# Designed miniproteins, single chains, part 9

Each design is a single chain, and the fold is of that chain. pLDDT is the mean over its residues in the fold that is shown.

## One batch from the design tools (miniprotein)

Design m283
Fold by ESMFold2-Fast:
Structure m283 (fold): chain A 87 residues (1-87)
Amino acid sequence: MLEEELRELMKKAKEYLKKAEEAKDEKEREKYEKLAREYAKEVKKYAEYFRGLYEVTGNEKHLKLAEEAEKVVKEVEEGLKKLEEER
């Protein structure tokens, strides 16, 4: 189901951000930052998809999925920005 794919992508985006924050080696940190960005981009695509689906269906379930995904994207992007600024 698309909802399960979105949840897995959200989980991976947050997981890689956490690994980047906890990384002691700069190369490992950069690797996890890149992975967190890539997964956040995929989550953003799903957020746009479910928001568009809500516009057609009026189903609040689609709106809630879009909002949840958008929140995860914002959290990951803000976390990554903080890591960049601490260099």
Scores: mean pLDDT 85

Design m284
Fold by ESMFold2-Fast:
Structure m284 (fold): chain A 89 residues (1-89)
Amino acid sequence: PSEEELDEEVLLAFAEIQLAILKHLPMSPEDTRRLAERALEILEKLGKSKNPEIRKQAADIAKQMAEVARESGDEETAERFEKLAEKIK
């Protein structure tokens, strides 16, 4: 694969790890916000991929992150992830 393709696969793996951390690790509100901001940045880049499978996976991760944020009461972050998922698809 090209350097660009490898970078996208690595970023996708990073986003999956960030999702798992948000779902399963108790963190401070500040650390949670920081992780969410990093995840949004990564998913935005993946959403611009030429590979439709990568875009689909990024949108799915964004939807799951929105659900986690909503369950934690962070409506603003949930809306940001939901809007991103709709934009990608």
Scores: mean pLDDT 81

Design m285
Fold by ESMFold2-Fast:
Structure m285 (fold): chain A 93 residues (1-93)
Amino acid sequence: NKELYEHLKKHTTEEIKKLAEEIRKKHEELLANSEPVELSEEELKEIEKKEEEFKKDVEKILEAVKEKKDLPKEISDEVIAELLVRLEETLKR
């Protein structure tokens, strides 16, 4: 979403940019390794739980953007950085 990306970019600090760079680097390393990952049921549940938490945080961000309010103070810079990287990847594809 271009509007969401522009709104987040407007709120990016040097700390968020640094986190986004680290996330991009990790994504590149994962793609380069190309190893099949065998995940246990416990590991799958942990990933699912983290993804659910991320989706809830993203929902709060989307709500704030729709209402043209400041981002909720409870949203961490890491969540903003992760969302920014995911949006950039979507826009480049």
Scores: mean pLDDT 72

Design m286
Fold by ESMFold2-Fast:
Structure m286 (fold): chain A 89 residues (1-89)
Amino acid sequence: MISDEEIKKYLEKFIKSSNEVQLVTLRSLTHPLLQTYFLKQLIKHNLLPEFVKKASKEVIDALRELVERSFLPQEEKDKILKIIDENEK
């Protein structure tokens, strides 16, 4: 059982990791339920804007694909994509 505090610390370490590690991590999230969970945790901990500002173009493209493949409602997907667009260089 992972605590909410441990999840936040894991995500903060992920955002500080190399572009290669970020890309491999995002590509490992192959199931839509895992993609949905990951996106919800980024939003819950307000880490999505910081992540997008630091991420490479390849990582951002992988993140956009992950949003599209997730089980999130279209309205929530559109909100996430807007955050990505507003924080991308």
Scores: mean pLDDT 83

Design m287
Fold by ESMFold2-Fast:
Parts: sequence; structure tokens; C-alpha cells
Structure m287 (fold): chain A 90 residues (1-90)
Amino acid sequence: NDIKKAAAVFSKSNEKELQHDLKVLKNMPLMGRLLFVKELLKVLDEIPLSKLTKDHLTFLKGIKEKFKDELPKSLLNKLDSRIEEIEKAL
């Protein structure tokens, strides 16, 4: 199950790996970025809130800050919801 494997990898990602992913996102075409964020939100749904760290929160906030004007309202609302949940749990 690709989504469960992706969730396990993301939950274990350190600051350096997440910063690298954010740099990769900056260099993607718009459609590639939209697809990445959509898939990332699905991956987040498979991860217990207790497994997400301050580094994950910083990464998600970084995506929002850099791409909020490019993201469809539905994806932006989901991203905001996940950021709020993680922030409250920390």
C-alpha cells in the first residue's frame, strides 16, 4: 500500500529531509506542486497526530506561506485544518 508506506516515511522525516522536499517543491511546475500537496494531504490522513513533530508543522506552514496564492481553496482549507490540528497537539 503506497499511501501507508509514504505515511511511514513522512512521519520519520527529519528537518533536513523536509527542507529538501520544500526546495524540490519550489522547482516543480505548478501542476506538479498541486498534485504533490493533494497527495501529501492524503498521506497526513494516515499518520496519527502524535507522530507529527514541530519539523512537520514548520514544513506544512512553509508550503502554505510559499504557495497559498497558487493552491485551490479546497486544498488550502485542508492544509489549514491539518496545520491547526498539529499545532494544537504540540
Scores: mean pLDDT 82

Design m288
Fold by ESMFold2-Fast:
Structure m288 (fold): chain A 88 residues (1-88)
Amino acid sequence: MEEEIKKILERIKAETDRYVAELRSQGREDELKRIEQEAKEKGIPVSKALFEHKLREAAKQGNIAEALYYTGLLLEIDLVERKLKELE
């Protein structure tokens, strides 16, 4: 379980860093800041807010494969959060 959680966290971090770099390379820094602010206001991880945003973009573009991929990442975040709560 611990090794599995570590691998999930590493994947979440890598995908977060990749999407942040993508947004910055596209000149979308203001959008990134808005997503980070939304995450802070909602008390959720920035990764979760970013993946929700990416999922909405993919869905609007009809990119079903990408939408499903980010749905999977969001489910993995929920799994990790649930496991951390079980550990007190």
Scores: mean pLDDT 82

Design m289
Fold by ESMFold2-Fast:
Structure m289 (fold): chain A 84 residues (1-84)
Amino acid sequence: MDAEAEELVRRAEELVREAEKLEEEGKKTGDKEILKKALDLYVEAVRLLLEAIELSSGERRRELIERLDEVAEKAAETLKRLYS
């Protein structure tokens, strides 16, 4: 297991958890500034996951691609809410 790739995944998951909290707050309040902060964190998490994918191979790479798809969907939903 690549220690650098796993550290990037750990950091990405921390950003996703923070983004999810901000997204829920933005949904409840309708505050577009909070939704934008959530979006920025999801985008940063996607960037870290892409870097981790480049450092990975085989089954682990496939798992990370699936996780990136999930995080990208959350970012897209937040983007739709921000510009609706």
Scores: mean pLDDT 87

Design m290
Fold by ESMFold2-Fast:
Structure m290 (fold): chain A 87 residues (1-87)
Amino acid sequence: MSGLLSVPATRENAEKLYKLSLEHIEKAIEAAKKGDTGTAFVHLMHANDYLNQAVNLLASIDFEEAVKLLDEMGPKIEEATQLLLKS
């Protein structure tokens, strides 16, 4: 069916999206620490978008693992958000 992936392909795509989310959240934190709030905000938005896509894909085949991704990313998103508020 259109829009459905095999379990291995779904996991690989979720892993790629989660990796992109991690890359963007790290860039958001670094930009925020340097006082570049505009760059930090853009990276934070991309991190959230990629995380949401990864979680949605993974939840279709492994809901428990999808929840773990949210739990792991939560503190990093909070750190980036708190640093942005220090401007």
Scores: mean pLDDT 81

Design m291
Fold by ESMFold2-Fast:
Structure m291 (fold): chain A 81 residues (1-81)
Amino acid sequence: SPEDQKVLEEFNEEVARVLAEGEREGLSPEEIAERIIEIARRFAEKTGSPLMEQVLEFLERMVAEYGPELAVTFVRAELAS
Protein backbone atom coordinates (compact mmCIF):
# COMPACT_ATOMS: atom_id res chain seq x y z
CA SER A 1 0.00 0.00 0.00
CA PRO A 2 1.14 3.66 -0.26
CA GLU A 3 1.33 3.81 3.54
CA ASP A 4 3.58 0.71 3.67
CA GLN A 5 5.78 2.13 0.90
CA LYS A 6 6.23 5.39 2.85
CA VAL A 7 7.08 3.52 6.08
CA LEU A 8 9.62 1.37 4.23
CA GLU A 9 11.22 4.48 2.66
CA GLU A 10 11.53 6.14 6.11
CA PHE A 11 12.97 2.90 7.54
CA ASN A 12 15.50 2.69 4.68
CA GLU A 13 16.58 6.30 5.34
CA GLU A 14 17.25 5.55 9.04
CA VAL A 15 19.13 2.35 8.13
CA ALA A 16 21.25 4.27 5.59
CA ARG A 17 22.17 6.76 8.36
CA VAL A 18 23.20 3.92 10.70
CA LEU A 19 25.35 2.35 7.95
CA ALA A 20 27.07 5.70 7.23
CA GLU A 21 27.62 6.38 10.97
CA GLY A 22 28.91 2.83 11.52
CA GLU A 23 31.46 3.25 8.72
CA ARG A 24 32.59 6.65 10.09
CA GLU A 25 32.90 5.41 13.69
CA GLY A 26 34.28 1.94 12.87
CA LEU A 27 31.38 0.07 14.49
CA SER A 28 31.48 -3.73 14.36
CA PRO A 29 29.02 -5.64 12.13
CA GLU A 30 27.40 -6.88 15.37
CA GLU A 31 26.78 -3.30 16.60
CA ILE A 32 25.47 -2.19 13.19
CA ALA A 33 23.15 -5.23 12.95
CA GLU A 34 21.82 -4.56 16.49
CA ARG A 35 21.05 -0.92 15.58
CA ILE A 36 19.28 -1.93 12.34
CA ILE A 37 17.16 -4.53 14.17
CA GLU A 38 16.28 -1.94 16.86
CA ILE A 39 15.14 0.49 14.14
CA ALA A 40 13.00 -2.25 12.52
CA ARG A 41 11.49 -3.10 15.94
CA ARG A 42 10.63 0.57 16.63
CA PHE A 43 9.03 0.98 13.18
CA ALA A 44 7.00 -2.24 13.62
CA GLU A 45 5.79 -1.13 17.09
CA LYS A 46 5.05 2.49 16.06
CA THR A 47 3.23 1.72 12.78
CA GLY A 48 1.67 -1.71 13.49
CA SER A 49 2.57 -2.50 9.86
CA PRO A 50 2.64 -6.25 9.00
CA LEU A 51 5.31 -5.39 6.41
CA MET A 52 7.60 -3.98 9.12
CA GLU A 53 6.97 -7.03 11.31
CA GLN A 54 8.03 -9.23 8.35
CA VAL A 55 11.14 -7.05 7.80
CA LEU A 56 12.05 -7.41 11.50
CA GLU A 57 11.61 -11.22 11.40
CA PHE A 58 13.65 -11.44 8.18
CA LEU A 59 16.53 -9.39 9.64
CA GLU A 60 16.56 -11.37 12.91
CA ARG A 61 16.61 -14.64 10.90
CA MET A 62 19.44 -13.39 8.66
CA VAL A 63 21.60 -12.53 11.69
CA ALA A 64 20.76 -15.84 13.43
CA GLU A 65 21.40 -18.05 10.37
CA TYR A 66 24.20 -16.20 8.50
CA GLY A 67 25.76 -13.92 11.11
CA PRO A 68 25.85 -10.11 11.46
CA GLU A 69 28.57 -9.43 8.83
CA LEU A 70 26.65 -11.12 5.99
CA ALA A 71 23.35 -9.61 7.21
CA VAL A 72 24.84 -6.07 7.14
CA THR A 73 26.38 -6.74 3.69
CA PHE A 74 22.95 -7.85 2.41
CA VAL A 75 21.25 -4.72 3.81
CA ARG A 76 23.91 -2.48 2.18
CA ALA A 77 23.34 -4.22 -1.17
CA GLU A 78 19.55 -3.81 -0.92
CA LEU A 79 19.86 -0.06 -0.20
CA ALA A 80 22.35 0.51 -3.07
CA SER A 81 20.60 1.69 -6.24
Scores: mean pLDDT 85

Design m292
Fold by ESMFold2-Fast:
Structure m292 (fold): chain A 76 residues (1-76)
Amino acid sequence: GQGTLTITLTNTGSTDTTFTVKIYDANGNLVATSEVTVPAGGTKTISIPGLPSGTYSYEVYDSNGNLVDSGTVTVP
C-alpha cells in the first residue's frame, strides 16, 4: 500500500527560516525533498503522500545548510 508521511517542524529561532527536509527509504535512497518556510517561533506541518508502506529516515536542514534535526518515521 501507499500512505502519507507527516513531519511537524518548529522554528525556535528569531527569524523566519526556510527548512529543507530530505526523506530516505529503508535502503538509504532519497525519495522526497521538501522546502517549507516556518515563521519565527512558529510551527508548520508537511505531508508527503504516495509513499510505499515502510520505515523512512528524515533529515532537516536550515537555510544555511546545517543539519538541525533527524529521525525515523513509519508509513502504515
Scores: mean pLDDT 83

Design m293
Fold by ESMFold2-Fast:
Structure m293 (fold): chain A 74 residues (1-74)
Amino acid sequence: VKEATEKLKEILLEVAREAGMDVELVREYLDTLSPEEVAKLVRDAKKANPEGVRKAIEKLGLTEKELEELIRKA
């Protein structure tokens, strides 16, 4: 559960970095969220910006299947 949530946060941070956001501020915000809220943010990001999420997971060496497993485990 913890490991899955941390990987989902890494994906969100990579999406934020590509968008030119302050990664440290985004990290602090994500650290205030529950595992369920983090998983919801990843699902919402995938719906709003599917290409950005796809690029982030590819850059982190993850597959779409592994992303779905991480969301399910969180």
Scores: mean pLDDT 80

Design m294
Fold by ESMFold2-Fast:
Structure m294 (fold): chain A 81 residues (1-81)
Amino acid sequence: SLVGYLHPALAQTLSVEERTNLMLKAVDAYGSVAIVSPDASEEEIEKLRKMGVDHIIRLTPEEARKVASGEAAIEDVGELI
C-alpha cells in the first residue's frame, strides 16, 4: 500500500522542508494518505484509491504551508474525500 503521496502540482508550491513536515504530519494523523490540490481531477483521485491510499485530503497551497509550519492541524483545514 502507498503510505504517503503529495500531488506534484501542490508539491511545486512548497519547499523541501515544507513538503517533509506536511507529509510527516499527514502520515502521523492518517497513515496511508494522499494530499492533493483542490483542482485534482476525479480520475487522479480514483487512481490514488486504486494504488491503496486509504485517505485523500485536499489542501490549498496556503493550507499546506500552515500545516507544515504547525499553524494549523491537518484535520482542521483539510477536506477529507
Scores: mean pLDDT 84

Design m295
Fold by ESMFold2-Fast:
Structure m295 (fold): chain A 68 residues (1-68)
Amino acid sequence: STPQMSFTRSMTVQNMKTGTKESFTVDVSGPLEQAKAEVHRRLSELMKEYSKKGYVLVDETSSTTVTV
């Protein structure tokens, strides 16, 4: 059995007209490289939607965890 790893990335976006901040986190479990690719894909889609609404990225963090 392969140890289960997860890759987590959090983004904070801000609407530059209203000042509203929103944060969202994507967590994907699996082999690290596949988990990273899936997180990137999901966050890219979310950023496209937020950008259409006038949001810009103001903070981004990532972490890796191991589940036994």
Scores: mean pLDDT 81

Design m296
Fold by ESMFold2-Fast:
Structure m296 (fold): chain A 92 residues (1-92)
Amino acid sequence: MEAVEKAREAFQKAAIRTANEAMDALSKGDLEKAIEAARRVPERMVEAAQKALDSIDVDPETKERILAEVREAAERFAEQMITIIKDEYKKK
């Protein structure tokens, strides 16, 4: 439970930071930078979760399972972000 909560907190913080970077780029009209920021979501979220889990005593099997779940969620989030970015750019 504690390991899952730590990973979730790190995941959410990384997601918010990356979303802000994408929105800043989009507000400046830089579609390429906005999409690139969204594409980095899986890497950044997995790294953040891994660092959080490394700070606590968790068994390797549980760590790998949590990181796999984080990667899956991060990939889904990245796809949604890219779709929103493209839709917003077309509406301008």
Scores: mean pLDDT 77

Design m297
Fold by ESMFold2-Fast:
Structure m297 (fold): chain A 100 residues (1-100)
Amino acid sequence: SMNDFVNRSVSTLDTMVSSMSRSRPDRDGTLTSMRDSMVGSMNDNFNGNMTPTDFMRSVSGRMTVVGTVSGTMDDDTRTHFNDVWNDFRSTTNRVVTSYS
């Protein structure tokens, strides 16, 4: 369900923040703020009568923005972020296919 997707997305973001905080402790405040901002935006867009497809495109766009700030991260943190992002994107694509 869409609720399952949202819950899994939040769980994945929480896992990402936790893992990155272990690799780069001074980044945990920034990552937490980014996570909260993305979760808030996802909830607002979902409640704003977006279709499931439009919602997932919005989430993908936000993850692209997060990816652009990886240039300020060290290589290990960036690699870990890319792995988590690729998993999230694959999960999003599977859910889109299920709803299509």
Scores: mean pLDDT 54

Design m298
Fold by ESMFold2-Fast:
Structure m298 (fold): chain A 119 residues (1-119)
Amino acid sequence: SLAESLGLSPELTHAQMEAGLLNLLRQLGYPEETIAELREAVAALEARYGGDGAAELLREAFRIAHEAVQERLAAGELDPEAAHETAERLAAEAGLSPEAREVAGIFARALAELERLRA
C-alpha cells in the first residue's frame, strides 16, 4: 500500500508523502488535533528546509518509523503508543529536528495500528 511505501520509495514527492500519511490518519480515525499537528510539523519542515529538504527529512522520519515498528514486532509486542515512543527515540538518536521526530512518531503509531488491523 502507499502507507507501507512511505519512507521506502525515493520516488515519492513531499506532497505525495504528506497526502499519503494524512489519508492514513483519517482512515484510521485519528482526531483532527493529530492531523493538525502533523500538518504543522510538515509545514515547519518545509518553511525551514525548503521542499527538497523537507522531502529528505520526511523520508528519513518515515524510514525510522518503519524501523520502530519492526523493533516492536521483533520484541513480540506491537502497541501503537510504544511504536510512537520508539520512533521518537530513534529519531532523536539520529539527530532529527523536533518536527521530524513528531512526524516519525505519528507515522509509527499509524503503521502499528494498520498492522494490528491485519491480525
Scores: mean pLDDT 80

Design m299
Fold by ESMFold2-Fast:
Structure m299 (fold): chain A 91 residues (1-91)
Amino acid sequence: SREERIRRESEENKPLTEYLQQLLELSEINNVEEAREVAELLLKMAELSDEGGREQVIALARGLLRKLEEDPNADPEMIEIIRETLEELTK
């Protein structure tokens, strides 16, 4: 929706550290759609980041993947989405 798009654009203008903090503080990803949203955010952060920022995004993606693998409520599809995102980030 237009409102969701405006919110997304507003979030893109936030400092990279704020995005990193938001992702790191995620206790759980409850569904596949949320996993896809996180994946897209990670890719956008990597595009906006310098070399050092990109390394931080990769580290965060690794942390999120570990959290999902350790979460008994995590859908395997959510784990796969974050794993594929991490593979894309590390190319």
Scores: mean pLDDT 68

Design m300
Fold by ESMFold2-Fast:
Structure m300 (fold): chain A 62 residues (1-62)
Amino acid sequence: TVKVSPFELAKLAGLSDEEAEIFAKILEESETLRDGIRKAAEALGIPVEELARRVMAALEKL
């Protein structure tokens, strides 16, 4: 049981509600967090390195 949902993690990473819903769906369908971030970045038009940095910073903040 994880205290933060994929949607909440995306919001902490600075994504909008709409972007966070897309991120959460992709992450749930992905085998790893890394794959989820890569696919979500492609879907949202965000650089993979930037999205990964934001997500990692959000995880460290928790």
Scores: mean pLDDT 79

Design m301
Fold by ESMFold2-Fast:
Structure m301 (fold): chain A 87 residues (1-87)
Amino acid sequence: SLMAEIDEALARMQVAVMRIENPEATTPEQVLEATEERILKSSPEDARILANHTLATMRALGASDAQLAEARRRLEELVRRKEEEAK
């Protein structure tokens, strides 16, 4: 969809900035770990947005389809749990 294309473009721009600021330490795994911590502190609505943006960012960083599938599964479980807790 058009929104997915926009999200991917924004993720690529963000990755470029991150690589300029810290060229040695930007990996898909580090982005996923940071996002999991952030989701735990976020609203359900923000958690959903963060999860989608993180998958786009990991793809822009060169994550494999298998890594993206695992990340999607983990993030979706965290978001689902948070949505259930919000009633």
Scores: mean pLDDT 77

Design m302
Fold by ESMFold2-Fast:
Structure m302 (fold): chain A 60 residues (1-60)
Amino acid sequence: SVEERKKALIARVEADPSLSEAERKALIEAIETASDEKLPLVETAVRLRMIGAELDRELQ
């Protein structure tokens, strides 16, 4: 389940048009190196980054 969860997160990061190439690479590396204990934190970080990118579009 952890490996499937990581693959799902990587797919979301790859599919997000709001993220830059550098941001995608950094998030994917964080997901790949995340332990079971750290994965929920990384998942939250990915979600917040996507929300932040959407908010940036509204403010600029």
Scores: mean pLDDT 77

Design m303
Fold by ESMFold2-Fast:
Structure m303 (fold): chain A 76 residues (1-76)
Amino acid sequence: SDEDIDELVDKIVEIYRTKSKEEAINEAVKLFKEKYGLTDDEIKVVKFALELIYDLPEEERRSAVRGLLRVIREKK
């Protein structure tokens, strides 16, 4: 549901504000893996996207994380 996406967006955005890039990406990847049961190959793609999102202006990170979560949810 959109509510599940909103909760994950809030968690990932907060992680990105409070942790180093390496720690933030690792924790965000873990949340995606736990929520969607991703394979190792899918995790590589998600990790790459999450690394790109971290380098965005803070104002753009929330919408980018939301977009990524929606794409992964719909790819099932």
Scores: mean pLDDT 82

Design m304
Fold by ESMFold2-Fast:
Structure m304 (fold): chain A 78 residues (1-78)
Amino acid sequence: SHMKELEYAKLMMRALAVHESLEWAIRNKAPREVLENEIKVAQEVIEEIRAKFPDDESMQKLAAKIQELIEQAKKVLA
C-alpha cells in the first residue's frame, strides 16, 4: 500500500542518516557523550527496522551495517 511505502521510505531515510551520523562521529573522534547518544539512536533504528520490516533484505543489511558501527563505537568508548 502507499502508506506502507511511505513508512518504508521514511525509515530508510532515517536509517541512512543515522548510519552517516554515527560513521562521521567515529571518524572524527566525537566526545564520549555524543558517541553514547549516537549509539542509543542507532540501536532504536535497528529495533524499528526489525519490528516493522523483518523480511526486507535491504533493511536487514542496513541494520547489520549500523550494528557493525555500534560495535566500532563501543570499542572507541572502552
Scores: mean pLDDT 91

Design m305
Fold by ESMFold2-Fast:
Structure m305 (fold): chain A 74 residues (1-74)
Amino acid sequence: MELGQRMSEAEENLLLGKISLEEFKAQVREILEEAEAAGADPKVLELLRKAVETGDPIYLSIAELYEAVKRAIP
């Protein structure tokens, strides 16, 4: 849940022009490292890597949706 909030904030801040693309990528790398340390789902980790590689915030939205669906339909 907290990781999802951080992903959402990073995406919103980038889209609103509050942070640079480089700052966005740095924040996503930190989220990825924390998620890996926490043993997050491999699909979430792949999506976070895609967000870092491409700088496209859509991958964070997909990761959040995946986690939300996974919690609703275990």
Scores: mean pLDDT 78

Design m306
Fold by ESMFold2-Fast:
Structure m306 (fold): chain A 72 residues (1-72)
Amino acid sequence: AMAPLSPRAVRIQLDVGATELYLSMLEKYEDLSPEEKAKIEKVFELGDEIVRAIEAGNLAEAERLYQQVKEL
């Protein structure tokens, strides 16, 4: 949908999800492909862009970026 929570709440949700993904992969770090490592980095990058889009009032862009996170 279009109306996310406040930028802080969205950032917290994304940080929790990214941290859980990171921790789940940390135990098998040596077995991670370069592609899997890039996905983790991309989740953090997209999280920052989502917060900035919401702060700019661009809710459509924030929704688009959030869908990209879900597709990783």
Scores: mean pLDDT 67

Design m307
Fold by ESMFold2-Fast:
Structure m307 (fold): chain A 85 residues (1-85)
Amino acid sequence: MIKKYEIKAEGEVDEKQPVKLKIKAKGVEKLVDTPVEYHEDGMVTAEATVELPVSAKGIRVAFLGEDGKPLGAAGADVKETLIYP
């Protein structure tokens, strides 16, 4: 079984714009080319869609800088849709 995960991420970062969105679940890690919207004073948003096995649990996201380190605090709204039963 495969689920589609629609992820809306929001974060507060240092003054530097993030370059990647990292999506992590148990046994899976994805770096996603993400259209990141930088807002005033370090607020950032991004949307991504990924397909993962139904066994993937605990979806987490982080905005990464060019050095690959997480930037600031991040939260995500995650919606799941079953694609392949």
Scores: mean pLDDT 67

Design m308
Fold by ESMFold2-Fast:
Structure m308 (fold): chain A 55 residues (1-55)
Amino acid sequence: QEVQDAATGFPEPQSTQIQQIAKTDPQKAAQLALEYAKQDPRWQPTAERVQEAAK
């Protein structure tokens, strides 16, 4: 649930997409979060929290 909780920091629809993936593959959720942060650096801290939670 930590990965899902961290993902709530993203805007929709990214938040829901990351949360759904995190239920089955937390590592893939972290990769998607980092990809969103590359497109918009404002979300870099949120993506790092998702990555940390996925460890």
Scores: mean pLDDT 80

Design m309
Fold by ESMFold2-Fast:
Parts: structure tokens; sequence; C-alpha cells
Structure m309 (fold): chain A 100 residues (1-100)
């Protein structure tokens, strides 16, 4: 489905963000971000936008805390990935709300 394809694209983007951020993060921060990404994808698949929004906010906070540690090149790449993530998340929210 279109929804499944959009969620799969979000999973790919989150995986790339994690790969870029992992060298700059503690094992505890990596584990937390992976858990938040997993819960975010599960919430989207369940159509639970309230949980998805809450988990997204927690991910954004943790990513923002890590961003100053990055090289300029890695920071620019993560910022581009976050912009794409935001666009896809809005598309999914619109599709889920249209089903209500």
Amino acid sequence: SELDELIAEIERILSEILEILEPYMSPEEVARLRELARRYIEALRAGDLETADAVSAEMAWLIARVMPRLSEEDRKRVEELLRRLGRLSREIAALLQAQA
C-alpha cells in the first residue's frame, strides 16, 4: 500500500540518521534512539498519531542534543534527512486522517 511504502521510506531515513549519529553517541543514547525509532514506526503502522507525535518529539530532543557534536558535513546530511522525515511524516498523518 502507499502507507506501507511511506513507512518503509521513513524506516530507511531513520536507519541512515542512526548510522550517521552512532559514532557521536554513547551506547545508552544509541539504544534509546533505536527504541524511540522502533516505537515511532509501530505507532505509525497502528495509526496511533498521538503516540507517534509524542515519540517523534522525544527523538527530536535527543537528536538536537547530539547535533552540536557532529562535523559540519554530517550535520548538514542529518538536517536534510530530518527535513525529508518531516515531509513523509506529514504525508502519513494526512493519509491516516483521511481514513477517519
Scores: mean pLDDT 88

Design m310
Fold by ESMFold2-Fast:
Structure m310 (fold): chain A 85 residues (1-85)
Amino acid sequence: NDEVLKKIREAFEKLKAGELLEKKELDELYKNSKTSTEKGAVKFLEEMNRAMENNEKPVTEGITGLTEDEVIRIIARLEVEEINK
């Protein structure tokens, strides 16, 4: 799922830049995610988007069991795996 990984990364970069994501974009990413790790990353993006929309801090631990750093490392690792295929 090279396209899903790329879109997850692009969505994360948008959120870091202060840009809100559309629910349709997040729903599509979740449906196209094949692994529990990819689905967890999308759920993390959903929480970041919710927190930004409401001017709150994201509650990452309560949603996916993953920290922000863990999600970043997962995205980076999936990119390395894609390159080495």
Scores: mean pLDDT 68

Design m311
Fold by ESMFold2-Fast:
Structure m311 (fold): chain A 99 residues (1-99)
Amino acid sequence: SMPSEEEIMDKLFATVEPLWEGLLARFDEEEAERLLHEKVAQMAVAAAIAADPDASDEELLERALEIADEVVSRFPFLDLERIREEVRKIIEALKKEKA
């Protein structure tokens, strides 16, 4: 059975702080912040796919953006619009791979 939305979100939330600390240990703050936003966008898309692997590209985009909004609500230091733009880029790349 697919994981519940709450289980997916709890897993994602639990990953953000360890990821941020790990990036700060390896990179300068500006590069760590850039990588954090890219990785959070990747995790939001992965979470959306895990929630509904059979979703259309439009449904996948909508869910990934909703997940991004929830992550930023919990971690307000993240740039929502930056994460949303990265999510859109990931979904467009996935569409091209299917063509």
Scores: mean pLDDT 83

Design m312
Fold by ESMFold2-Fast:
Structure m312 (fold): chain A 96 residues (1-96)
Amino acid sequence: DRAKELREKALKAIEEGDYATAIMYAAGLFHLGADEEADEILEKLGMSPEAKEALRRAAAALPSLSEADLLAATSVAIKAQLEEDKKNNRRLEPVK
């Protein structure tokens, strides 16, 4: 039921355009072992595989589901996503 509650809150955050809060609830889902639900939320956000893996690892290392701990995991994922977005601006390399 906790995983279902977090998933519902994450989906509502996406609908409201609060993507940071949606990522925070996805971190909570990973911490609870609800990996499929967490991946569904992050897929809806268009998060890169590298950012998803960064969030999963950060979430697994959390000592609690406190807001501070979830926000720390969220900041790791956002930084990873920004790095991937910067790399994706390379549009001039020939495709093999």
Scores: mean pLDDT 77

Design m313
Fold by ESMFold2-Fast:
Structure m313 (fold): chain A 62 residues (1-62)
Amino acid sequence: LTPAQQLEVEAGVLYIQAAVERVVADKLFKNAKTEEDIKEGVEHYKRADELEAQADALLAQA
């Protein structure tokens, strides 16, 4: 793989991880029974946003 292709693959992995975090958060919100469940969902969305920002930065370098 070229260095650019390697960055694209790494970005792709981060986007997939972000998508998983959003699915987990949505499931927590849908089934929320406590304030802790809502807080946990918010933390997963925050992690997804951070992962997407990292992926975007890698793609900008590719």
Scores: mean pLDDT 84

Design m314
Fold by ESMFold2-Fast:
Structure m314 (fold): chain A 62 residues (1-62)
Amino acid sequence: DRIRELLAEASRETGLRFHPSTPAALAALARKYQFEVTLENLIPLVQALGVRLPDGSWTVPV
């Protein structure tokens, strides 16, 4: 899964943790708004649209 691989890369680069639901949520947003998830847009998207969970991980609500 390309989005899961991008999230793993972002986690390594930034130290941010992502909830297991995040790849599916980003894929749904990309289909709805007709864009491609990239390493460059992934972090801004999660921070702008996402929420931080009690365990410290980030997710994007769908």
Scores: mean pLDDT 77

Design m315
Fold by ESMFold2-Fast:
Structure m315 (fold): chain A 88 residues (1-88)
Amino acid sequence: SVEEAISLIQQTKEEVDKVKSKEELLAVLDKALEQLSTLPESALVSQAQGVLQQVKDMIENGELSLEAAKALLKGSLDTLLELAKREL
């Protein structure tokens, strides 16, 4: 449900804020992507998957520092949560 997707995105954002290394961040992103894949398809789920995968790719390609990746994720996930609240 949309409520499950919102809960997962909020949890992921909190976990991202706590990571201290790129390895920990990649583990959080992989877990979130796996959990999102178990939810029914929706615009919110698809957009969240896209954001997490893009940031993961950028980290793996050396395009983002840990702090830049955390900031980008926090901002992107906050935007998705705001949009989801307006659609409910």
Scores: mean pLDDT 85

Design m316
Fold by ESMFold2-Fast:
Structure m316 (fold): chain A 67 residues (1-67)
Amino acid sequence: MPPVLTPEQLRRLEERARELSAETGVPVEVVRLADGSVELVHPHVSPEQDRAVNERIREIVEEILAE
């Protein structure tokens, strides 16, 4: 089942995406999908940066969903 985020969880996700963007220098954005789920997206930069950013995104999403 796609994760249905509360308004508070969505705000926290947006805050964490901004922090990650500042931390990595890679613009990370929160996108709402048609099924009501959300995804953090970023432009393809380099394999090393993509891996690092994707791992951080996974951690952030898991933390917020655990709340």
Scores: mean pLDDT 74

Design m317
Fold by ESMFold2-Fast:
Structure m317 (fold): chain A 80 residues (1-80)
Amino acid sequence: SEVEKILEEIREYIKELEELARKLKEQGKTDEAESLLATARNFKSLLDGMIEQNVKDLSLLQRLLEAAKQAIESAKKILS
């Protein structure tokens, strides 16, 4: 389903945020890494809540997806 595809994509982006945070920490960018980990935890909490409440609103799911993607793009710029 469309919902399942978006949920899986959000899960993959959260995982990528955690990996980017690890790389930032390896570069000595500890504050940025901790901030990114907090962001990943917040997205995971929101995603878990949406799943628990059986949210089928594609617009809400798409907004979370886009927010996660923007966080990744921002982290990649800091890493560069």
Scores: mean pLDDT 85

